# Designed miniproteins, single chains, part 59

Each design is a single chain, and the fold is of that chain. pLDDT is the mean over its residues in the fold that is shown.

## One batch from the design tools (miniprotein)

Design m2030
Fold by ESMFold2-Fast:
Structure m2030 (fold): chain A 82 residues (1-82)
Amino acid sequence: SEIEKLLKELAEKNEPDSKKLRKIVALKLGMKPEEAEKATAEDIVERAKKIYKTPEEALEYLHKLLAEIIEEIEKIREELKK
């Protein structure tokens, strides 16, 4: 999938690629691939607000998504060391 490809690309780099990270978050929030490619941090926040009616709930879920993405990247990094 597009998400798996982006996670692998992030795992292969030492520094975070903010554009790829934003695209993964946007895709996980249900944005279409073409929309996710162009998504800014502001676009992601607006998408989360549309799904979650309170800013507090939106922020909590964004934090959870980021934690899950980081965990997935670290798992791929460990696999690549083999």
Scores: mean pLDDT 76

Design m2031
Fold by ESMFold2-Fast:
Structure m2031 (fold): chain A 73 residues (1-73)
Amino acid sequence: AAEEEAKVEELVARGRQALEDIMLAFPDVSREELERVRRVIVRTAKEKWGLSDEQVARLEAELDRIVDELLAK
């Protein structure tokens, strides 16, 4: 449903902002540290908002792509 997609999009945007803020505050942050933060975001989202397995998989894939994008810049 559109509302399920909107929630994932919202969480992806919030996760991107959090990861960008971490990289700006800590320019020496490692890939491993960003991946740990990404895992915490996904786990917290799943527990707090009751995301389905499909929503979790999509959120994980999008945030993983964002980590790769941020580290490539």
Scores: mean pLDDT 81

Design m2032
Fold by ESMFold2-Fast:
Structure m2032 (fold): chain A 87 residues (1-87)
Amino acid sequence: SSEEVEKVLEILEELKEKIAEVLSGRTRSSLLGQIDLAARDLEETGDIQGVLNMLEAMAEYARSQGLEEAAELLEEAKKKIEEVAKE
């Protein structure tokens, strides 16, 4: 629904702010860019599952790079979005 999409966009914006606080340089720019892409795709398609898939891939990438705090933030955002999607 429109209300679910709006809540997910809010969660993604909050995630961007938190990622910007814990990362720097190219890695920050890359992850923020991916979150922006996910938000734009969601606005165009309404596909919440696509957002969940992207956050999962980003969290796996973050862990592979030793970015544990960023991975935890991505997992928490995914969990919040899953709760929205259950309604």
Scores: mean pLDDT 87

Design m2033
Fold by ESMFold2-Fast:
Structure m2033 (fold): chain A 63 residues (1-63)
Amino acid sequence: MRRTLRLSRTDPDTGRRFEGEVEFRSPDEVAETLRRTTGASDDEIAEAVALLEEVRRQTERER
């Protein structure tokens, strides 16, 4: 089964909230997708990957 991560972020400049769903199979796939689609910095990509690993660990524990 594919993993889907729901992401929400508030833009500090406009105060707008952005929500999206990301389908992924591995942290590497998430990093590659974010780099191509969002133009995020390496730091932001690393933070997103770390969050993904945390969610994966929590899901495995609560399955």
Scores: mean pLDDT 62

Design m2034
Fold by ESMFold2-Fast:
Structure m2034 (fold): chain A 67 residues (1-67)
Amino acid sequence: AEKVLVTVPGRSGEQAAAGAVAVAETLGVEVLDARVIGPETALVTVSRGGAELARALRQLGGEARVV
């Protein structure tokens, strides 16, 4: 499993988590867990494809990285 740290400026951690899950679904990336860990920050656990998810989220204007 891979963990992706997601921050979306101007959005809540819940919105960051929901957005990341929606993008993962579009990419066919399986989400195992999504947790709000800060006011604008979520940690999303995926089975595989964390780097692809992070890249897609960055292209949409978010900040995302595999941790």
Scores: mean pLDDT 86

Design m2035
Fold by ESMFold2-Fast:
Structure m2035 (fold): chain A 83 residues (1-83)
Amino acid sequence: MIKKEIERLKELLSDPNVTPEQMEAALKELEEAVKKNPDISPEILGEAVKATLEAMLKSRDSKVQERAESLMEEFIKHGEELE
């Protein structure tokens, strides 16, 4: 389900010419996919978290940082639901 969104983000992370706009769009798509899929496995959720953190480390753009922070909040909600 969210594997395509994770793969897209990982592809952009591997591209030395990735734009902040492309990374923001990929993070937004991943966030929407996470919101629509409450039954994400812990393994897939872990991969999404790692990709989001890598995006934050690679990009210094404020919009990318803001989108990644929003996505991290969604991951925290999923972690709380698994308790």
Scores: mean pLDDT 78

Design m2036
Fold by ESMFold2-Fast:
Structure m2036 (fold): chain A 83 residues (1-83)
Amino acid sequence: MSKATATLTVEATPEQALQIAALAAQKLREAGIEVLDVEVEVRGNTATITVTAAKEGMSEKELEEKVREILEEAVAEVRAQQA
């Protein structure tokens, strides 16, 4: 079982940061990836979202890249809804 941690820093309000984290966790679980931990830190208008995930049959690098991809998709969707 591979474990990977991916971090994304983005301009977001605290509410947007929590929505991004929740949406990313949902998308990861729908993709069959186990979400072990999600950390959200907001300083002013900057949010840092850290996700630790695990999946069997995927390399650590592939898992990290997939988590980053899903985080970026979640950011785009939340921003589109609040435009």
Scores: mean pLDDT 82

Design m2037
Fold by ESMFold2-Fast:
Structure m2037 (fold): chain A 85 residues (1-85)
Amino acid sequence: SVKELIEEGRRLLREMERRGADPNVVDSVRLQIERVEYLYKNKLKPTGADLNDVLFNLQVSRQRGDTLSARAYQLVLEALKLLQK
């Protein structure tokens, strides 16, 4: 469910912070999780911009070999796809 994905995203964000991940990447992931939560609470569907932002960040993370950030963005993408239904 979207709620479970939000909770898992927050756990992963805490793990990123604990491991000393780049603060700019941590902030990006946090904002995208907060965006998913906002859409979920307000019963709104994602925009094309929401999807494009996550897809871009996911691709960049994968190219850098940043597996933890890539997992976070993948989780956000899955939540956004559920909200489109």
Scores: mean pLDDT 86

Design m2038
Fold by ESMFold2-Fast:
Structure m2038 (fold): chain A 90 residues (1-90)
Amino acid sequence: AEELLREAERAFEAGDIKRAVELYIEAARRARDDPELLIRIARGLQRVALHADEEQLRRLVEVMAELSRSPDEEAQIAADLALMTATAGL
């Protein structure tokens, strides 16, 4: 999961938003049991949402909504903030 997060960050830095979205989504799904990693992923999702198109934003909203169900309060707050950013872009 952390390796996928690092690949997502590199794709975003390279301007490959589509690849970054795909890698962040996969990282989030694999990191469901790691609250610290979920917080880092949620912050990355919030940044990529600013550059995503409508279809990508819808996919990010779905993943961030899943993350907001985390039992960890800090991970839930980070996911809620990312979700609000993505929904504001729609």
Scores: mean pLDDT 71

Design m2039
Fold by ESMFold2-Fast:
Structure m2039 (fold): chain A 85 residues (1-85)
Amino acid sequence: SKEELNRLLAENAQEIRDRGIAMARKIAESLPPEEAVRKLEELRRLLEEELRTAREQGAPEEALKAIEEALRFTEELLEEERKKA
């Protein structure tokens, strides 16, 4: 059903959010600033692609917001690491 598909898309987006945030934190905590910047830029690009794909699939608003949260968190850490690089 459409409702079941929307539920699965929301669950997938939440997983992307949680894994994205965890990865961004690990990158910032584990790598020197210049390497962290490169890895966070790659993660940002991947999250932007996930968001684009979710929008194209007509994912519910809650799914889009979850991916956007991971993207914003990654962008915030990227800005911090750029100041240290």
Scores: mean pLDDT 87

Design m2040
Fold by ESMFold2-Fast:
Structure m2040 (fold): chain A 109 residues (1-109)
Amino acid sequence: SALDAALAALHPALLRAADAAQAGDYEAALATLRAAAEEFAKDKSPAGLAAAGAAYALLGDIAAAAGDEALAREAYARAEALFREAAAASTDPADRQRLLESARLAASA
């Protein structure tokens, strides 16, 4: 699925961001996820757009945990938009449903 492919593609950046966050390097964690999201978003495939959306959702979670509500809100809004774009690019009804659910979760965060 597009989400499964997105998670696989995002995994190396997720590990780097998690390592930075664990070390207390908040700025490095955010920079890693933002860079990954920007690169994935260049790939207009459902998997590329979904990976970008997932990266922004994780960026939002890290920002929220750090108390940066404004950055968290912006990141979740970007995640929602990217998951909706991924759904529109997907030809698989099951992938579209999962991507729209991911968009709804980002919108409610």
Scores: mean pLDDT 86

Design m2041
Fold by ESMFold2-Fast:
Structure m2041 (fold): chain A 64 residues (1-64)
Amino acid sequence: VEKFRTRGLKALATGNLKEAVKNYGEALKLNPNDAYTYLMARWIIENSPEKETLEKIFKETVNA
């Protein structure tokens, strides 16, 4: 879990929103009750100009 959360945070810090959302999705697959990671992913998606693309990546990653 920490591995994916750390990668997601680094991707967010460097502006790579697609990679950030993908890594947060992987973290949620390992710990579905991680409310913090879920909220971070939702915040990124809702505040992104690529909202639809990020939502699709997140949904596909969590449900894979």
Scores: mean pLDDT 76

Design m2042
Fold by ESMFold2-Fast:
Structure m2042 (fold): chain A 73 residues (1-73)
Amino acid sequence: DEEIVKETLERAYEALRAGDAAAASAALREGAQKLTNPELSAAFERAADAVEAAGDDARARLDAMTQLGKEIA
């Protein structure tokens, strides 16, 4: 799962730098579907939901990614 986590986070952060919450959320959900660990998959799905709900709120998007980082550490 390490490679899937790395690729998913890279895609999500690239989308967030572009200001595209929808693309970031989609990347997180795609990653969650590829993960074999159910706790990691659930954490990425929650992060995807939070990023999607945040929309244009850059602070809320950052908080969602920070929370994901805490859950997968």
Scores: mean pLDDT 82

Design m2043
Fold by ESMFold2-Fast:
Structure m2043 (fold): chain A 83 residues (1-83)
Amino acid sequence: DRLVAIEDESLKEAREKYPDDLVKALAEAVRLFGRRVAETGDPELIREAARLLRELSRYSREQGNEEIARAAQEAADYLEAAA
C-alpha cells in the first residue's frame, strides 16, 4: 500500500530529526506525509490522505494534542489545495 509506505518513511525521517521529542516528531511526520502524498499526483491517494488527516486533526484536538492537530489540519489543507 503506497499510503502505508509513505507513512512509514515520513515517521522514520521525523524520528531521526527529533529523536528526543515525540510530539515534534509526530507533527513533522504528518507534514512530511502530506507533502509526499501531494508529490505522487494521485488524486485518489490525495483525497484519502486528506480525509485521514482531517480525522487525525479532530481526534488530536479532542485529546488536547494541539501541535499534532494543527500539523494535521495544515497538511490536509495543503493536500486539498494540491488536488
Scores: mean pLDDT 85

Design m2044
Fold by ESMFold2-Fast:
Structure m2044 (fold): chain A 70 residues (1-70)
Amino acid sequence: ASDEQIRAAARAAIEATRAGASDREVAEAMKKAGVTLSVKQAGAVRALVLAGATDDQVESAVRALADAAA
């Protein structure tokens, strides 16, 4: 995934999580932004957002998961 796709996916995950989205819905939002993760991986990103992780920490986690999935 490109840097722009990673940032867009992180933002989508943050927004979806804050709106009360499930792990599956977070995964679909991230896929629409260009990063395809499993529901379990998207759930880990969602858990970080709920734990109060910074936007930079969420982007870093999305980058690591996207690099592992590529």
Scores: mean pLDDT 84

Design m2045
Fold by ESMFold2-Fast:
Structure m2045 (fold): chain A 78 residues (1-78)
Amino acid sequence: MEDFELEVELALATMELAIIKRMLEQGKVDEDSLKLAERVLKRLEEIYERSTNPDVRAQAEELIKEAKELIEEIKKKL
């Protein structure tokens, strides 16, 4: 049950990062976009720590790197 919930959370985080990345590409990022990206990063770190599934952990690790890069790019635009 928890592994399924972590897979769902991972999918949601993936979609949220894609939305934020699109907003960044369009120059439409603001302080709320930064807060959302930071929240997604925290959730991805929790998924990485709690998951026993190596595929879920590997995906979370890649998304954590993407989220960190995205946060830095948003900060440069604010």
Scores: mean pLDDT 83

Design m2046
Fold by ESMFold2-Fast:
Structure m2046 (fold): chain A 92 residues (1-92)
Amino acid sequence: MLPVGYGRSEVRTPQGAVGRGEGRRVGDHTVATGKGESPSGETAEVEVEIDNGRNLTIPTEDVSNWSVDEAAAMRAASEAALLAAVEAARNA
């Protein structure tokens, strides 16, 4: 059972990576965490925050040295976090 202000997500990327997200509404903020896993077992994790539904913060790293599998995992994590944040905001 999902409580009010809670969101969950699952995504699959064209590269075969799987992402799962969890989000929560806390007052006028929404926070969400996404986890991604590539077919090779590389993992990535991301946290996003939305303030008053307006500002979205996604951490950025230098991706020039990432493998294709690391990039796929991070993409799945990011998409899952965003979807979970949107669901949590709508369920608030």
Scores: mean pLDDT 72

Design m2047
Fold by ESMFold2-Fast:
Formats: structure tokens, C-alpha cells, sequence
Structure m2047 (fold): chain A 87 residues (1-87)
């Protein structure tokens, strides 16, 4: 649940930053950098939660890590989409 919450909040944040970039194209580079920063923070938080879960239930920790990897890949895909939008 906690990893899912972090993942969902991060993805919403990425979408909001992309929308902000579309409304303010002159600051697109700043918003894209913020998307990358948000992805890095989300990755660190998910990894921290997964490490704690692994201490109690190795299988649950592994599931959390896999969700984290999937979430980061989805965020990276959105960041690439934003970068290509402003080419």
C-alpha cells in the first residue's frame, strides 16, 4: 500500500509538471528537470520502503522493489515524452 501510494503520487506529480511545462513553454527545461528530480526522490523512497519490507517478508520486499522498478520506467517514459514534445 505505501509503495503504491508513493508510486501514484509520483506519477501524478510528473503529469502535473508536464502540464505546467505545456502552459509555460519558456520554462520547459526547468519543469523537465523537476520531473527528473521527482523521479529520483520517488525511487529513493520506494527503495527505502522495499528494504524495510524485505526484513519482515522477503517476498513482499521483492514485490515492492518490482513495483518500484516498473514505476521508475513509467516515469522515465513520461520524461522522454516531455523532452520530445519540446524538440
Amino acid sequence: EEVERIAEQAKKGIDNLFEAAKKNPKYAEVYIKSMKDLRDVARARIDSVAAELEKQDPEKGKEARALGDKTVAEMDSKIKEAEEYYK
Scores: mean pLDDT 83

Design m2048
Fold by ESMFold2-Fast:
Structure m2048 (fold): chain A 75 residues (1-75)
Amino acid sequence: SDKQIATIQRIADALAGVALSPEARRALLRAVNYIMEGDYEKAIKVLEEAAEANADNPAQKAALEEAKKVVEEAK
């Protein structure tokens, strides 16, 4: 759907140029899969939990929190 594609594109734009860890990339892929299923709440939850797990890596945490904000705004 247009809303799902636009949300994924906004996440990609927001994270452009960010070097993501393998763990952050896996969390983003899981969130994208939930968005494609229409489950924005689960996408938000996955990103929130991943951001908390990356509390010791500010750049990764900030990227995951920015992605979460984009999903929250799209819901």
Scores: mean pLDDT 85

Design m2049
Fold by ESMFold2-Fast:
Structure m2049 (fold): chain A 101 residues (1-101)
Amino acid sequence: SDEELAERLLEEVRKLIEELKKNAEDEEKVEKIMDELVALVEKGLEEIRDPELRRRFLEEMIRYFEEMKEIIKKNLKNEEMARQLTRRLDGVIARLRRELA
């Protein structure tokens, strides 16, 4: 069901956020985790057909991406990479906000 799909996707997102916290100083792992999180939101956008579940999923994803920006800003020592990844996250968040409008 769409509800079970949304729950599974959000569980995978939570696991990736915990992995990000453990590996926040590892540039290659941070980039790979970011790519996986973007892939999960794309899957949710394509496969969650119920409008209310899709809306709740997108709202949760926006909150998780905002949390990830803060984790990256505080923990990633390469300031230029932190800025690049933060800009990428801002782009994803802006896109998700447009999907909610």
Scores: mean pLDDT 86

Design m2050
Fold by ESMFold2-Fast:
Structure m2050 (fold): chain A 119 residues (1-119)
Amino acid sequence: DEAQQQIVEIFQQTADQIVALLQAAADATGEPVVREGLARAQAVLSQGLAQIAAASIEQKPAILQQTLAEVTEIMEETARKTSTEGAALLVATRAESEALFQQTLAQINQIAEQAKAQS
């Protein structure tokens, strides 16, 4: 339905923005460990997108929160393994990613409430 399509599109846009932030960090550092962190985060975001697309509206916020938790854990682990400069960039990237996810969660919750009210 329209609500499901909107939620998937919003999640996709958020995932693309987070990937762009991590790609910028990988490019700035040139470090293999940051590129590995990017690849792991991309896999988690892709799995989250597939789960969001298949889930009921009631389940979508929980899946988004789980995806955020997994992506932030990857960023924290990568920050511990990279250079001091890379760690600082990943701390900034994590903060920006968490802000983007919170905005996305608020939008998804609003769409879910509207869909339930119309049902």
Scores: mean pLDDT 85

Design m2051
Fold by ESMFold2-Fast:
Order: C-alpha cells, then structure tokens, then sequence
Structure m2051 (fold): chain A 95 residues (1-95)
C-alpha cells in the first residue's frame, strides 16, 4: 500500500513542478487544466480505480502538507537552496 501511495505523491509533485513552469512562462489556463487531467489519469492507473473529486483533493492536500514539511526542513538547513534542488529532494523522498 505505501509504495502505491508514494508513487501517487511523486506524480502530484512532478505535475505541480510542471504546472509552476507553465505558469512562469505565461502559458494559458487550458494547458494547466490538461496537466491536471493527465495527473488524474495517472493516479487512476496506479490505483486501478477512479478516484472521486474529494479523494483527489484530500490526496493533493496531504501531499502538499508533506512537501511543505520537507521544504521547511531543507530551508532551515540551507536558506539559499534553489527551487530546483527543493523539488528534487521532495521527489527523492517519495521514491
């Protein structure tokens, strides 16, 4: 069970990274929506079932809360850490 949950959380962080890159480039909202739909399909494949919207929202929130704790720890250890290194460390945690 834990391995599948970590794989899903990894996908959420990877998609959040891609979403932030699209936003930084000024890409249209439709590209962000396509990325979110892609993420939902990948999560469905990992679990072998469709999640409802509430389950997806709770899973994203849990992943973001865990990522926030990792970010807070890393920033305390190195305040000059790059956003790229932060994302890499978060992804390593969910492997």
Amino acid sequence: MEKKLNEIKYKIIEMQKRGNELLARGEPDEKIEELVEEMKKEIDKILGRKLNEKEIEELIKETEEEAKKIVEKLLKENPNISMEELVEKILEHFK
Scores: mean pLDDT 77

Design m2052
Fold by ESMFold2-Fast:
Structure m2052 (fold): chain A 79 residues (1-79)
Amino acid sequence: GPLTKAAKKVLEKAKELLKKIEEGEASKEALLEAEVLEGLGLIVLGVAKLIKDEEAEKAAEEAVEAAERAVKVAKEKLA
């Protein structure tokens, strides 16, 4: 469904961003992008829980976890 597709797009972008950050590409812009992806993932997760879309919920949880890892690594490299 649309929520699962949205969650998968967030997950793909978060994984791409995490790889770039891990390769030493940490910037303030990368941190902001990671935080936006985390927020989008959380919105999809909240909607999935409200409508009880289990597949979208699982996909959104994976997207949030990937985005949170990107935020954490970016913050550590910028500190």
Scores: mean pLDDT 87

Design m2053
Fold by ESMFold2-Fast:
Structure m2053 (fold): chain A 90 residues (1-90)
Amino acid sequence: MSVLEKVRELVEKYEAGEISVEEFLEALKSIKDEFLKESKEEFEETAKLIMDMAKKAAEENVDNEKVIKTVQEVVLLVIEAEDKHNKKIK
């Protein structure tokens, strides 16, 4: 299973109410090293999926400070992975 397929499955589980945003973050942390194995183009598609989900979670939970903090951690994880991809090319 590709990283993109794993992330898509996690997004679908969140949208179905099967996992929390905190569980989504923990799952992303468990596969974070796999993001470096993707091409830049594959990573951009994966990052878009994660960022779209993070935006939706924030919009659905605007009054939930814990969820907003978790969304911020998800965004930071994506930014860190993007920085690592940029360093790999240089």
Scores: mean pLDDT 78

Design m2054
Fold by ESMFold2-Fast:
Structure m2054 (fold): chain A 58 residues (1-58)
Amino acid sequence: SSREESLEVAREIGEKLREIGKGADIYLRGLGLIRHAKTEEERKKGLELKKKGLELLS
């Protein structure tokens, strides 16, 4: 395999790992909001963040 191709694969993996990190953070924030929600509005915000996190993790 070419060295250039290997570096490009490494870059793609790095980008994917950054996206996974962002998705996990947003997902966990969403779960926290749902768990501590005192109003329907707060619960909806938590569910939206959970969905956004899952989309980034997909």
Scores: mean pLDDT 82

Design m2055
Fold by ESMFold2-Fast:
Structure m2055 (fold): chain A 66 residues (1-66)
Amino acid sequence: SSAERRRRLEALKEQLLSSLDILEKKYGATDVVNATRKRVEELYERGELDAQAVQDLIDELYEAIG
């Protein structure tokens, strides 16, 4: 249902933002992390924060930090 999808997206957004806080503290990659936070918020507002978008963001973030 749309309500279940909304709750799932909200939980996923919260999980991602928490993970980004940890990565910022560990690696000090503030600019990259802040850009990713903004992208997560934009995708969430559009309802486009799906599994593929999340995977792409994580892959890009680790590529930039690594």
Scores: mean pLDDT 78

Design m2056
Fold by ESMFold2-Fast:
Structure m2056 (fold): chain A 77 residues (1-77)
Amino acid sequence: ADVAQGNAYLAKGKAALAQGDYDAAIANFNKAIALLSGIDPVSLGTAYSNLAIAYLQKGDLASASAYLDKAIATLSA
């Protein structure tokens, strides 16, 4: 199921983030977002929040802010 695959990429992204591999984290969160979009807003919001953290850790404040706004919009709907 797409949701199960999306959640697997979300978990892989979180593991990469914990290891400091921000590029791998971003790649896996983007795969999770593609699979969860329009299907699972809670997991989608979690993916956006973690993607924002990855960008923040890379010093990309503009991307971090944009993805936090997407997370808030997704979780508040």
Scores: mean pLDDT 85

Design m2057
Fold by ESMFold2-Fast:
Structure m2057 (fold): chain A 82 residues (1-82)
Amino acid sequence: ASIDVEEYEGDGYTLYLLRNATKEQAELFARHLGLFHIKISDDAAGDLALFKMNGSRSALIEPAPKGTPKGVVLKRSFNFTP
């Protein structure tokens, strides 16, 4: 199954919103981005947010924020197939 991904650029970080993604699918996406140190929040369910700090190989996966993210610019929308 494909995941819908929205990529946002923030100040020194990239935010990926993953629509209707499982934690396992979000981790596969993070590894596809070349990230090795992946932390998943225990409360992450439904829509997920993946935070990547620029210059880091680490990712934090949390529940998606309610509504449209603030302080970030939408760069692209695409589908990811694990």
Scores: mean pLDDT 80

Design m2058
Fold by ESMFold2-Fast:
Structure m2058 (fold): chain A 110 residues (1-110)
Amino acid sequence: SESSLKAYLGEDVFEKAKELVKSVKSEEDAEKALAELTTLLKDRDAALSEKERKVRAAIDFYLLAKVLKNKIAQKTAEKIIKKDPAVAKKYHELLTAVRPDLAEEVKPLL
């Protein structure tokens, strides 16, 4: 739900991320929105490699896109998550420890 994602991301990040997902009308828009979300999450993900940051942000972007019912954003995030299954599994396990409810929604992509 939106309230679950707001609690997970924090209100400020959630509201900005919500607007990014809502702006998506093409795969190119989705890629740009995900890049901006990666920047919004830079402090959380500062210790991660560029690839790990992108995959972790794609998991969060997928969850946002599902709640906001943006199919283009969902499919774009899914492609990125599926390109690196080892990193995706690592961040799914971390999400499971913090938010098992949100992790269950990502599970079909792994």
Scores: mean pLDDT 84

Design m2059
Fold by ESMFold2-Fast:
Structure m2059 (fold): chain A 58 residues (1-58)
Amino acid sequence: SRQDLLSQIDELHAQLDKIDKETEQAIANGDKEAALKAMQESAKVVLEIIGLLVELKS
């Protein structure tokens, strides 16, 4: 349902917030590899959100 899709999108946005904090922490620690990994995870979550938004529009 539309409500279920919206709830999933909200959960994915919460995951992005966590990844953003991980990225900031990695940068603060000078850990370039961890920062890159967090950014790659962020990209995957964004693609999943886009997929759900397309489904919501349909």
Scores: mean pLDDT 87

Design m2060
Fold by ESMFold2-Fast:
Structure m2060 (fold): chain A 80 residues (1-80)
Amino acid sequence: GAAEQALAGLEAALAGDAEAAARHVAEAARLEAERLGLPEEEVEELARRGEELGRGAAEVGRADPARMEEALAEQRAAIA
């Protein structure tokens, strides 16, 4: 589901893998947008934003791993 993809994206970001983080965050955004019944144009826009956020998160993960670890812990709690 979207929460599991978001978690995978944060884990990839903590590892500094920008492409994996971008892919997983984009998929999380796509799944959530589709669940909400948004039109295809909005789904693509949110997926594109998710891709950008995932890449940015990977850069933060490399520069400040502690902050990414906190985000990962919060996301794990959210899907528990």
Scores: mean pLDDT 79

Design m2061
Fold by ESMFold2-Fast:
Structure m2061 (fold): chain A 69 residues (1-69)
Amino acid sequence: TETVDGFTVVLVGSGPLGETYALRDAAGKTVGILHRGKSGEYTAVVDGKQVGRGADLREAARIAAEAVG
């Protein structure tokens, strides 16, 4: 479990297309999704919209946290 800007990052899925992490608020509600693709890059999605891409999980989580406002 990792915390970024007050949000918790949780691995929720893993498979041949990569890894999926949920970004959860202090109440435990999922507010964003972080997806690692085959290339190793992470895509941050909030409210069904891609808000950015990160080179690592922490960067993608930070981008998603900033977009959750």
Scores: mean pLDDT 78

Design m2062
Fold by ESMFold2-Fast:
Structure m2062 (fold): chain A 97 residues (1-97)
Amino acid sequence: DEEEKKKKEEILKKLKELKKEAEELLKELLKEIKENLDKDVPQEEVNRLVAKALRVIGILVDIDLLEEKIKKGEISIEEAEKELKKIEEELERLKKE
């Protein structure tokens, strides 16, 4: 099914874009954590940044797992699109925090 193959390629392309965005956000958070550790800021602020970084790591894991399921044919296109939307919404929420 050529249409199914095209939809899978589109989902994988979007996952690659989301992975890049999540990796960039994680890099920024890790830099901010390091700068705060060097400045003797309150531990509560460092803890908030670490918690946010762990949530971004969770998104990266979810992306990798979804990519693997799609490549192995273990997930339907409709289910993959729903999981992709959840990942997009979670990453958007984290960017606004």
Scores: mean pLDDT 87

Design m2063
Fold by ESMFold2-Fast:
Structure m2063 (fold): chain A 102 residues (1-102)
Amino acid sequence: SLEEKIEEIIEEAKKLREEAKDDPLLVQAAEQVIKAAEYVREALETGDKKKLLEAEIEAGIAKIQAAVVKLTHPDDKKLQELAERVLELANRIEELVREIKK
């Protein structure tokens, strides 16, 4: 269940990265989401809670990057949609971190 949720986030973030190819900041945000999900996977496998903190940091960076895109491209419907998807994926990372924290 948790492993499936992690893999789904990684898959969606990879698709987002491909769709966002023309925006370097959203590409970086998608890569931060992938890193965050990979840290959650490592925490689940090893029990290392420090990796959950690293996941939270990477998810936080992705949210900032997405927020910048939303603020700088308010009339670009595609960039607004892609940035919103980054925020959704980052929120799903935070949810997984909460579920894994004892």
Scores: mean pLDDT 89

